# Ledger of designs, part 68: designed miniproteins, single chains, continued (4)

Each design is a single chain, and the fold is of that chain. pLDDT is the mean over its residues in the fold that is shown.

## One batch from the design tools (miniprotein)

Design m14339
Fold by ESMFold2-Fast:
Structure m14339 (fold): chain A 75 residues (1-75)
Amino acid sequence: MAVRERLKKRIEQTRKNAEGLVKAGFPLSLVESNIDTGEAMALAELRQLGASEELMEEVREEFKKIKEEARKALG
């Protein structure tokens, strides 16, 4: 339970940070790099906790959506 709540908070925090960078006028490459760092940290934490491949894929899809939203906002 606590792990899933922490993960949800990290995903939401990455989304808000990406939105903030877009509003500040940063280039897409920097925004994507920030999102990629957030994804790598989330996946590393899950890997240490022995998370299922299914949960790992769910997390990758959530970060992919954040990246697509950033591209849509800047494109």
Scores: mean pLDDT 80

Design m14340
Fold by ESMFold2-Fast:
Structure m14340 (fold): chain A 71 residues (1-71)
Amino acid sequence: SELEKEARRVIDELNRLAQEAEKRGDVDTAKRLRGLAYGLESALESGNKDVLKQLIAEAREEIERVRARLA
């Protein structure tokens, strides 16, 4: 589904940003981003679309916060 494709794109983005944060020495941010990716993977497994939509929105906000911090 389109929602599942979106979730997988967000997971990939979270993992990429986590690697960038870790390279900059920000281990706490990297751990937090990987935790969000794990949460999204778990939501995909559960098949609950409403939970998945909420977690995607939360992850997108965190991605924007981290990008602003790393800029």
Scores: mean pLDDT 86

Design m14341
Fold by ESMFold2-Fast:
Structure m14341 (fold): chain A 90 residues (1-90)
Amino acid sequence: VKEKEEELREFVKKNEKNIPKEVLEELIEKLKKGVSLGDFYEENNTPEYLLAILFVQVLADEIAKEADESTSSEEIKEKVIEKLEEFIKK
């Protein structure tokens, strides 16, 4: 389990430069509207969208690991959105 998570993280890191910023911007907007990552995947099944979804999942996992046990899923979502917005600004 942990080994697969690290492989996914390495894959995303290797390919993050190939993620179009426009796809990340659309994903941020949908997350703010309460659309789930699963629903987004079913509507947008291109390689670029898949990579963007994986990138968001990796960020969410990293934020969750740094979060306190009392941190809610909603707070984690807000931090993920913040990190994605910072990434796009670069």
Scores: mean pLDDT 71

Design m14342
Fold by ESMFold2-Fast:
Order: structure tokens, then C-alpha cells, then sequence
Structure m14342 (fold): chain A 77 residues (1-77)
């Protein structure tokens, strides 16, 4: 349906904007907080894609979110 496709496109566009903003704010030494923020964006995107029935895209976003969260946890000292 056109509505579903528009919702998927909006989720992807919003995610791209948020990731671009975070990338522009990347510190010279990325820390726990930066990786956590990246992880949170992708986790939210995964949940939105899952709600729209895009299971494969949702899983890909969740996998990347988990990788970034793992990196965040390793830097928390």
C-alpha cells in the first residue's frame, strides 16, 4: 500500500538524518555516550520497521544497534 511505503520511507529518511547529525557530532575520541546514542537511534528504527512488517530490515537495524551497544559497554570504565 502507498501509505505503508510512505511510512517506511519516512522511518528511513528520519533515521538517515539522525545518524548524519550524530556522525557530524562524532568526537575525536568516540566514547560510551556517542556509541549509546547511535545504538538508540538504530534500536528505535528497528522497532518502527518491525511495526510496519519489515522484519528483515528491522533485524539488520537491531543487529547493528547491538554491535554499537556492545562497543558502548566496552568503553564504560
Amino acid sequence: SSMKQQQIQKVLDDTAVRLSELAAQRPSLPDHDWYQRMSDVLQQTSEQLKSLGEDDFSQQMQNRSQQLRQQSQQLQS
Scores: mean pLDDT 84

Design m14343
Fold by ESMFold2-Fast:
Structure m14343 (fold): chain A 88 residues (1-88)
Amino acid sequence: LKEKIEKLKSEIEELSSFLDYLERVSLDDSLPAKEPEKAAKYWAKFKALSRQLGQQNPDVPSVLLPQLAVQQLKQRLEEARRELEKLE
């Protein structure tokens, strides 16, 4: 039980940090150049997720794939929070 709670907390923190980074990059496109390690970690992962969604949804316009990726991350964050609430 304790291990499951810690795992969910870690997942929530990572997803929250990832979403916060993506929002900041959308407001300041110079941020990846200033923080290249974070860009490699989060931006590459975001591009990979958008590409995967494109393969799974070939009829969806490519311009909408980044928005779907953000929505999927937000959905998982809410699911993880609900799971944590049920365990506490």
Scores: mean pLDDT 75

Design m14344
Fold by ESMFold2-Fast:
Structure m14344 (fold): chain A 66 residues (1-66)
Amino acid sequence: KVREEIAKKYLERGLPELAEFVLNELTDKQAKEREEVIKYTAEQLIKIGEEIDEEIARRRAERLAR
């Protein structure tokens, strides 16, 4: 049940692929042991997503300012 709780947490944070990986590829024991690594990976994915969105917005604004 630990992997379900971890998966739910990351689904709520907008990371369905990571949540699906935890549910399908890991046992409850493995999910618990790797919880810190999963958390770190989630934080990196969120940060990368935010950086990409900001860059797209910036480039769009530059194009419109012509």
Scores: mean pLDDT 74

Design m14345
Fold by ESMFold2-Fast:
Structure m14345 (fold): chain A 112 residues (1-112)
Amino acid sequence: MELDEEARKLIEELRKLVDEIQKAVDNGDYEKAVELLRKAVEVAQRLFDVLAPRLTPEQRMEFARLIAELNNLVREIEDAVKAGAPKETIKKLVDRAIEVLNRLIDLAEEAL
């Protein structure tokens, strides 16, 4: 019960971060979007640690793969923002990061 409660709180935090990332991008605040994405990676890693004992080996590999993909996307978004890439390019990368975050949330909920 306690592990389920912590996992549910982390899932809710990830959902709030997804909404905040989308709002930051819509407002053109790409620096804030990068900060929120970095926080989402930290929350996702903590969620993985909490759920890991309950996951199958295959689910653990998928979760780890999604976190690695998210880390790579955050780095690409940060580089694109620093390079002054077109807003359309940044939005496409953020949309992909949000898709990965939603997949992490779905996988975590299936483990509960």
Scores: mean pLDDT 87

Design m14346
Fold by ESMFold2-Fast:
Structure m14346 (fold): chain A 81 residues (1-81)
Amino acid sequence: LSAEELRELLAELERAVREDERLSPALKSQILAGLLEAGQALAEGDVERARELLRQTLEDALSRSTDPATRALLQGKLAEL
């Protein structure tokens, strides 16, 4: 995954998470914090760290999500990494 593709993936995920009414406020906040950390690593030029931080954020979110649509979204994004 290129830096540009990873940046696009982060932007799409942030939008999807902010607009997902099925996510609890606590889980939404945790995911957004993880996306922010990944975005900061990407801004610093560390593409590999950004990818790893994003993967960990998505895996943590999956472990706490029970809604099928939210889980499908998170699994799909993990497959893009």
Scores: mean pLDDT 82

Design m14347
Fold by ESMFold2-Fast:
Structure m14347 (fold): chain A 90 residues (1-90)
Amino acid sequence: MKELEEKIRELSERLKELKKELEEAIKKKDYKRAAELLREMARLTREALELGAELYRKQGDEEAAEKARREGEEREAALLKKAEEYEKKA
């Protein structure tokens, strides 16, 4: 449990850092860098929500686990779509 919570915390901190880098890349019109950052954010967001789902399963909350897994898939897909849009502008 504690190890999963720590990994989720580390991923959340990394995502906050990437969001700041993304905002800077967009301001500079560095759309290639923005696309790369969005793909990395998609990967980490999926990983964080999969770990959250595992944490819920260990607590016996299968409904919350399934919801977290689906949210991870949806958020990953949305970020990847945004990355493709920026790649086309580069």
Scores: mean pLDDT 85

Design m14348
Fold by ESMFold2-Fast:
Structure m14348 (fold): chain A 71 residues (1-71)
Amino acid sequence: KLSNLSPLEKKIVKVIVEKGKATPQEIAKELGISRSTVNKALDRLVEKGIIIKEKGEKDEYKVNPVGLAKY
């Protein structure tokens, strides 16, 4: 399913799934959009529980399998 996600949110989730983990910069480069636009969509996806933000040497995002299964 993914019916409750915007087209942009679906594209971002696809990039993260394909890479396993992705930074906002990597997502912005892959989709050809601004880092600001990516960050806003990532914040919404984290709020929905679809992805998880990991803090390390750089901010990385990965899919939450439990959250994604609801969509």
Scores: mean pLDDT 77

Design m14349
Fold by ESMFold2-Fast:
Structure m14349 (fold): chain A 80 residues (1-80)
Amino acid sequence: SSLIERIEQLIEKNREERERLREEREELEREMEEKNLPEDHPEYIKMKLRINVLEISIGSTELVIERMEEKLKKLKEEEE
């Protein structure tokens, strides 16, 4: 398998991971809206912290995708 193929597979895996993380974030956001807990409630704080962790993880997957797509573009330009 070529380096190009491996990078394409890595991009695909990170896109799938990003979608899973986004779905979990959206479900937690809906749960927070439904429960309408005070901001000082332990469950609210826990859910908010989890959302923050998910946002960081989503940002990490997006950064990997962007960098891998740029690398893929350069490699394809060298092949042509």
Scores: mean pLDDT 86

Design m14350
Fold by ESMFold2-Fast:
Structure m14350 (fold): chain A 83 residues (1-83)
Amino acid sequence: SLMEELEEAQRELDELARQAEAISSQMTHEQRREIVLLLSSVTAQLLAARIFIKLGDYEKAREYIEKARETLEQARRKLQQAS
């Protein structure tokens, strides 16, 4: 279900945020800023998806979940490069 996909993306966001915090001392200021902005974008995208689900706009909800997944992959790649 879309709600299950949303919850899975939220769990991944929470995990990446914990990983970023754990290695923050190993990152440059630029790397920290970039990762924070990516994680913030995911948060906004998941909020939009949740609102669209409540409005019954499942097409828009799916679009925002897919955008969130793409941004999560970008954040993961940046974290991997910063480690």
Scores: mean pLDDT 89

Design m14351
Fold by ESMFold2-Fast:
Structure m14351 (fold): chain A 90 residues (1-90)
Amino acid sequence: MLREAAEIIVEAAPKIAELGKKAEASTDPEEKQKLEEEAAKLAEEAIEAMPVPREVAEFGLAGAVTKAMKGEKPSVEEVVELMEEARRHL
């Protein structure tokens, strides 16, 4: 369960982070909005595909996207640990 969700996150997070970086760098409000909407759509599709509670999926995805935005590659193992932490507080 968590490992399957983590594999989805590891695939989606770099794509979402790339769109987020482009949005932050953009000075065109229309381009920024389009990139933010595309990133949000990818995030929602990933969350819906994960066989875990939404709160756990959102926490894992947010952590992985944050790492990817800093130029770090999230691993399946790290994402599993993030989701296990979130799940313990639910």
Scores: mean pLDDT 82

Design m14352
Fold by ESMFold2-Fast:
Structure m14352 (fold): chain A 78 residues (1-78)
Amino acid sequence: MKKESEAASLYTAGDILAVGGQVQQQILIKQGEKQAKANPEKKQQIIDDATAAGQAALAADQARSDALRKKGEELLKE
């Protein structure tokens, strides 16, 4: 019972992090687009950098979500 409740809490936290990562990626890309409009001579470089930053942020949050899910699974397999 206690381990099942703890695992459920970890799964919920993981889901929240996954959604947060998607939102953060969108924010970073939009910021890059705004900067590109202000600096048209470097537009492509700014957009590429913003896209890479957004992907890195999403990957980091996904890794945290996956780690919480794995911890929950290990608690249930004991």
Scores: mean pLDDT 76

Design m14353
Fold by ESMFold2-Fast:
Structure m14353 (fold): chain A 81 residues (1-81)
Amino acid sequence: MEKEREERLRFQGLYMVSQAGVELLDLRKDVTDEAKLNALKEAAERAIKRAQEMADKDPVMKPYAESTIKVAEMLLKEAEA
């Protein structure tokens, strides 16, 4: 029971990281003006908030939350450079 629950949570975590990464990479690719940069910032902030909420609910999600936050921060840094 516990093992199956942890496996499902890990799958959800990987899906969360993957979806956030795809969304943010797509937004970053089109950053040509302030409006596009603001859209990327809003999406990154949303991804970070959701990741933190998942980690707060279940410690198993912490590594996936940290990965999502790092991806969001990295893409924002690249877009601002």
Scores: mean pLDDT 74

Design m14354
Fold by ESMFold2-Fast:
Structure m14354 (fold): chain A 85 residues (1-85)
Amino acid sequence: IEELQEALLKAAEEFARRLGEVTGQEIHVTLVREGRTSATFAVYGEINGEPQILTLKAREVDGEIVLEASGASPAVQEAIARLLA
């Protein structure tokens, strides 16, 4: 159980790190809600000079960690799409 929660946090931190790399900006992540097999994070930073905040939901599906991002601006969604491709 603790190992899963640690893996979900690491997945969210890795997502934020990669988003920071592709945007060239400092991106932060903080835990908002913790579930049994899921966690919800706030991912935030300044992208293209604008403050951005998005919701990242990490969950386990059939033994795999799945990340779902929502609430991002169009510019940030394009960066996310490139990151996940």
Scores: mean pLDDT 73

Design m14355
Fold by ESMFold2-Fast:
Structure m14355 (fold): chain A 83 residues (1-83)
Amino acid sequence: DEKKELLELYKKAVEEIEKLMEELAKKYYEEGKITTGIGVKLRGIGVILDIELIVKKAEKEGKYEEGKKKIEELLEEFKKLFE
């Protein structure tokens, strides 16, 4: 069930990005780096919106495997920004 796998990955990716975004923004706020913390949140929101568009396109076109791959790539790129 590729559609179910896509939706489960979508939910997991959004939850992971939200957690990383909030944790890292909090760290920067505690260090007095307010602009950097805001930047992290804006980047996280942007990635979530891109993931939502990927899910909608995958559902419309029936390209669930391609959608999963793109979500995984975006999640890994977001994580690499903060390694």
Scores: mean pLDDT 85

Design m14356
Fold by ESMFold2-Fast:
Structure m14356 (fold): chain A 100 residues (1-100)
Amino acid sequence: MSPREEEAIRLLVEAARKAAEAYKLSTNEEAKKQAEEALGEIGEAINAVNAGDYEAAIEELEEAIEKLKRAKELSTNEEAKEQLEEAIELLEEAKRVLEE
């Protein structure tokens, strides 16, 4: 695996951990659903990076970012919102790494 692929996967794994924490903290069922779907899309992005398909990985990341933004809008828990914001920032950084 290239150093760039390793960095992208590291960021994606960290983002997934933040999104999973937000899922645990959230009491809103729709926010939980959006976070759970985003976790699935982060997993698909990791698979795409491992396959060398950076265009597919970027597309999955764009969908995950949208879903995490929606989860943040629906959440009333401030700790969950903070975890979601951190996850979004990590996914946007991973996207920049892959767009090189």
Scores: mean pLDDT 88

Design m14357
Fold by ESMFold2-Fast:
Structure m14357 (fold): chain A 92 residues (1-92)
Amino acid sequence: MELAEKAREMTVLEIEGIATGDQELLEKAKKIGKEVQEYIASLSGEERREALAAYLRGVAEGVREAARRGLLDEEEAEEAVELLERRARELL
């Protein structure tokens, strides 16, 4: 699974769905989220930590993409990205 790409897509869809009130985008994000969660839950030990780090980096990229589209405040997005990237580094 391209975990970081799926996490990015899920995050963009969720933020856009919240910003626009589009329930179809929220449902699509939820489906991707379930797939990602099931995959991570199937792993253990170091593989699970590496998968969680990839997930967090994907979420950070999704947050940046949403901010570039004007769906999030740029300062709030940068703070969230910094936190997500720091947590990803700490998992390894």
Scores: mean pLDDT 87

Design m14358
Fold by ESMFold2-Fast:
Structure m14358 (fold): chain A 75 residues (1-75)
Amino acid sequence: MKRTTVLSAGDRSVTISLDASPGGTVSVTVTIDGETKSTSVKIEDLIAELGSEEAVLAALDAMEARIAASLAAAA
């Protein structure tokens, strides 16, 4: 499975990309005030940390909701 979520408010944006295939990655790209920063983590490392693929998906959904709320509050 591959999923890309884009969250934006004004000049701020967060892009979250998930590839749940073996060898896939989760990447987060943040742009604030013209600065862009990206980080990526192997999906298997997140599954090892959180216990399951379902836990990773739930954590990403929770993170997306918090980011969306923070961007809305900051706009």
Scores: mean pLDDT 78

Design m14359
Fold by ESMFold2-Fast:
Structure m14359 (fold): chain A 77 residues (1-77)
Amino acid sequence: SALASAEAVRELGLRYEAEGRYDLAAKAFYLAGQMFLSLGDNEGAAASFRLAGRALERLGRHEEAQRMYERADELLA
């Protein structure tokens, strides 16, 4: 299912993060967030964008991380 695919991409992101591969983790989490948005799952999308922001912070990409956190907050407003 489309939901299972979004969850699988999120789990892939978590595996990349555990391996210290923060660039791939950020990309996977962002993709998962977009997939959850396409399904109307704002909670899943917000959680995924927060995870992308966390990975971006580990890369020193602080402005991009802030945009991810802001997007997540907007989805839950």
Scores: mean pLDDT 92

Design m14360
Fold by ESMFold2-Fast:
Structure m14360 (fold): chain A 84 residues (1-84)
Amino acid sequence: SEKEKAEEAGKAAVEGVRRLGKYTIEAAKAGGDYEAELEMMKAVTEDWVEKLKALGEVGAKYAEEAEKIAKEAEAEVAKIKAEK
């Protein structure tokens, strides 16, 4: 069903964004090219949010979760960047 497809896509998107967030945070801690990884995470999250919202109410809920995870990762990177 369309609902099952939305749940499958949503779970994949949330896991993908969570993984990208972790990698971006680790890159920031290592002092590497975290800016490129942060930009990639934002772009991928935006693409997933747009696609998930198109899948209806179930997709929209996963889009909100993915966006929240991305924002939390951005906030953590900002804290790391502020410390030396």
Scores: mean pLDDT 83

Design m14361
Fold by ESMFold2-Fast:
Structure m14361 (fold): chain A 59 residues (1-59)
Amino acid sequence: SLEEVEKLEEDLQRLVELMRKAGLSQSEINRRVAELMERYKKGREDYERALEELEKELG
C-alpha cells in the first residue's frame, strides 16, 4: 500500500539524519542507503538485519 511505502521512506529519512549526526559524508550516506535498498529488494530478513546493524553502529 501507499502507507507502507511512506513508512519505508520515513524510516530511511530517519536513518539519513542519524548518519549525518554521526558525521558521515553525503557520499557515504548515499552508499549506505543504496546498500540497504538492495537488501530490501533481496528480502525482508536481510533488510531488517542490515537496518539493525546500521542503527546500532549509529546509536
Scores: mean pLDDT 76

Design m14362
Fold by ESMFold2-Fast:
Structure m14362 (fold): chain A 73 residues (1-73)
Amino acid sequence: SEKAKKFVELIKEVLKTNPTGLFAGIPKEVWEKIREAIEKSDDPVKAALQVAEELGLTLNQRFLIVLAVKLVD
């Protein structure tokens, strides 16, 4: 989907310009699962949070994931 493509482009750009920044602490596998969930859902924030809960991510990681998803809305 278009939102999933924008999300991947955003994460790549942020990691390229700030490799030790806020989003660098979240593993690549997590970002890939979030991208897949967003592609299959009409609610990207809800889909991303569901993945974060299933993977047992911390509150801080969940906050960063929601922030990243909202940046592409």
Scores: mean pLDDT 71

Design m14363
Fold by ESMFold2-Fast:
Structure m14363 (fold): chain A 72 residues (1-72)
Amino acid sequence: DKEKILKEIAKEVAELTGLSLEQAEKLVKAYEKNPRPSPEEIEKLAKELGISKEQVEEALRVISALDLKKKA
C-alpha cells in the first residue's frame, strides 16, 4: 500500500527532523512527485509549510536517504 509506506516514511522524517507529521507527509508527497526540486520549488514548499528553506532541504535529504535505502 503506497499510502501506508509514505506515512511510515513521513513519521520517520518527522522524528528525525522535528517537523510535524503533517509537514513531513506533505514533503514526502512533494519528493515523490519531484525528488530534485529547484531552489524556487524549495522556497515555495517552505512558505506553504510555514518552515525555513533549510528545514525543507534537510527533510528532503532525509527522505532521499530513506527512499534510496528502500530501493537498495
Scores: mean pLDDT 79

Design m14364
Fold by ESMFold2-Fast:
Structure m14364 (fold): chain A 79 residues (1-79)
Amino acid sequence: MEEGEKLFEEKRYDEASKKYMTLPYDDPRRYYYLGLISFEQKKYEGALNAFKKALELDPNNEEIKKALEEFLKEKEKLE
């Protein structure tokens, strides 16, 4: 899903979200990237919910676990 990643890196979050929403509902990458986008937009509840859903679909994914851990540390620091 390189198109969505490129849009995310360019901070084109609405377009990136639209690309990731084309992934299947049972694909953990859909929620993982939507979580990253929500976090960058400072939508912390949306980011948390998306990361939890991604981890529910792929509970042993180290990248999702790491992203959730980093999100929780950063959220604690900001609020």
Scores: mean pLDDT 78

Design m14365
Fold by ESMFold2-Fast:
Formats: C-alpha cells, sequence, structure tokens
Structure m14365 (fold): chain A 87 residues (1-87)
C-alpha cells in the first residue's frame, strides 16, 4: 500500500540518520527505537506519527552539545518534511 511504502521511506531516513549519529551520541539508538515504534502505532495517522518523530529529533538537537549531531537531526527533519509533501 502507499502507506506501507511511506513508512518504509521514513524508516530509511531514520536508519541513515542513525548510522551517522549513533557513533557520536549514544542516546540516538534509543531515539531510533522509539521512532520505529511510533511508526507501528496504528492509533495515529501517518502525519501524526511523523510529527512525533520530528519532535523527538528536535528535542535531541536541543539537548546535544555536538554540532554534528544537531545538524544531522535537522537534515533528517527536512527529509521527513519532503516525504510528507510528496504523500
Amino acid sequence: SSEEKFREEVRKVLEEWAKKVIPLEPGAEQLLESALEMLDDESLSLEQQVRSIKGMLRRLAREVDDERVRKEAEEAIKELDKLLEKS
């Protein structure tokens, strides 16, 4: 379905982000797990799921001192926004 394809594209964005960030920020692994669980929450729309994931990424960006981690979180948010615009 189009929804399953959308969730797969979101998972790809999160996995690529995690590959870059986990070596720099240990908390990124837990965020990845929580974000993937959010995509499986059928009580929420796809838009709500992505909004929640973007919120997690924004919170991480505010709480980290490493500019590289912050920048990668911001880029992941932009990629998620692009996916929402195409859906």
Scores: mean pLDDT 84

Design m14366
Fold by ESMFold2-Fast:
Structure m14366 (fold): chain A 68 residues (1-68)
Amino acid sequence: GKMREEALELAEKQAKLLGELIKAQDPSAEVEVKLDKEKGATLTVKIGDKTTVYFISVEEILQLLEES
């Protein structure tokens, strides 16, 4: 449905924005955003030997949109 498409776009935008904020604080950070049309967006951040993964769930965004 249209709301799910909007939630997926928001998930991708949030992941990209978080990646940009992390790179602004640490320019050595490597950031990768992957979009899963069913689950949401995944942001992978690599700084030296440390890898951190952030998940932005489409279902959580849909819940927020329904409450708005």
Scores: mean pLDDT 80

Design m14367
Fold by ESMFold2-Fast:
Structure m14367 (fold): chain A 90 residues (1-90)
Amino acid sequence: SAAAAEEALARARAAEEEAAAEMEKLVKENPNDKELLVKKAKEAAERLAALYRELLPVVPELQADLDAAQSAIELLENYEEREKEAEALR
């Protein structure tokens, strides 16, 4: 239904705002803790991806948001792997 789709989309956008606010706070409080910031960014992206997957049958338009979240997770995982490799070479 249109009402269910509107509610689901509003829920997705609210979760995005909460994740953005959480990350802004973490960056301000822990500006030099790159390991913590990457870990928390990945956790936030994973929570958003899970929500988008749940809501996708009601809001197919969230496919682009899901794809973006999955790409962000992959980039953050690659960053963590590269940082571990760089540390091993120091």
Scores: mean pLDDT 86

Design m14368
Fold by ESMFold2-Fast:
Structure m14368 (fold): chain A 80 residues (1-80)
Amino acid sequence: MSLEEKQKKAREFIEEFIKEKEPEAKGNNEIDPNLLKALEAVFKAIGDPELGKKFIELFRKLPPEEQQKVIEELSAIVQD
């Protein structure tokens, strides 16, 4: 898979996840600093900082179990 295809897949995953989880997101959780730094690096690589900001705001509202699942799925897309 090309770098461009990976970036497109990661972006589509993020957009779909925001749409799916936004209605359910009512928590107020702290994000691990290392995790936050990794997420910011991913969004910089994708080239969409506004999408990244919206994702991080929604990610903070997810319970820890959901945060872990999101990181695992996003990492699988990016680290291939």
Scores: mean pLDDT 71

Design m14369
Fold by ESMFold2-Fast:
Structure m14369 (fold): chain A 93 residues (1-93)
Amino acid sequence: MEEEVKKELLAVAEKYIEDILENKESDKEKFEELKKKFIEEVVEIAKKNGLDEELARRFAEVIIDKIEEAKSLEEARKAAEGGIESLVKTLFS
């Protein structure tokens, strides 16, 4: 379950990272929509696996903040991967 949850969370990040980066400076309304969708999908993955929804939400918000601060796609991916690894470790602690 832990490895499967990690793979699902990484897939969600990969799905949203590029669009979040593209819209963070050009379309604030679209950026906020994408941010909300990312957080909700992360929380839903935690919920369906019987994990802490509030903890998942908090980590998803931190991951989004780091992606927003990223200057490149590679930096954003690294931030998301690190955040997801920390989230998974904490959820299964």
Scores: mean pLDDT 82

Design m14370
Fold by ESMFold2-Fast:
Structure m14370 (fold): chain A 86 residues (1-86)
Amino acid sequence: MTKEDLIAYMLGKKGVVSEDVAKFLDAIFNSKDLSMSLVEFAKKNGFSEETLKELAEALDIPEEELESTTLLDVKKRMMDLVLSQP
């Protein structure tokens, strides 16, 4: 499965229609520093707080866990969503 297929799947399955969330996910998959927090990565790459919250909601990440969530955690959550399909 390609990165584009995974993003398309998430947008369809979770009802997420934001192009900004799709671009955010693309940037995360292309990042080499997976230890960076999701919040810090969003700020460095110019993604809005609204886009960050929309991504967190799509991945079922509580707001209180956002600062402790890394890019690796996001990638794992996305893979789990695809691999857990019946």
Scores: mean pLDDT 72

Design m14371
Fold by ESMFold2-Fast:
Structure m14371 (fold): chain A 70 residues (1-70)
Amino acid sequence: SQEDVERLVEAVREGRVEEALALLRRDPSLMDQPTADGRTVRETLLELARAGELNEAGERALKQLLVEFP
């Protein structure tokens, strides 16, 4: 759902790795669902990382998500 997509992106931004993992373990398709910007969650998170917009906890969370949900 759009709510789950928004929660996932925000959890990664804030470094809430347990919440992000719990969301994806319930629905792995969230990584490939569109954000409000029309890009997938995966594309959005990778762009945030490349732009330096994630803090250290957020970068660690994203690395864990990409390993478990490639």
Scores: mean pLDDT 83

Design m14372
Fold by ESMFold2-Fast:
Structure m14372 (fold): chain A 73 residues (1-73)
Amino acid sequence: NDEKLKELIEEMKKLYDQLKKATTKEEVLNLADRISKVAMEAISLAKTQDEVEKIGELLREAHRTAAKLLKEL
């Protein structure tokens, strides 16, 4: 369902915005875990390699941001 895939990608973006505002290591870890779970569901619904790569790029950016925040907090 293309509509559900779009909703999951939008949810990943909302969670990423929350991640950027996280002030504790616990919040960072919880948000990173939630983003990973949403990404896995989105990948399962993806029909094209381009969709998989787009989701993968968002996931990589989220994990990079989480790793940086965990060092700075």
Scores: mean pLDDT 87

Design m14373
Fold by ESMFold2-Fast:
Structure m14373 (fold): chain A 61 residues (1-61)
Amino acid sequence: MEEEFAKKVYEKIKEASDKALAEARAQGLTPEEMARRVLEASQKAIDEANKEYQKKLEELK
């Protein structure tokens, strides 16, 4: 369960960052702006995963 959750979180972050990078690259953004877009997308994925994990912990109590 824990390993499966971590793997899914990692995959979501990776996919979100790849998508953000591809979109930023298509828009012709600077490397700095591309990095910012990737960071923002990754942070959103982490926030979503954290909410899901916290909800799961509440269910176990």
Scores: mean pLDDT 77

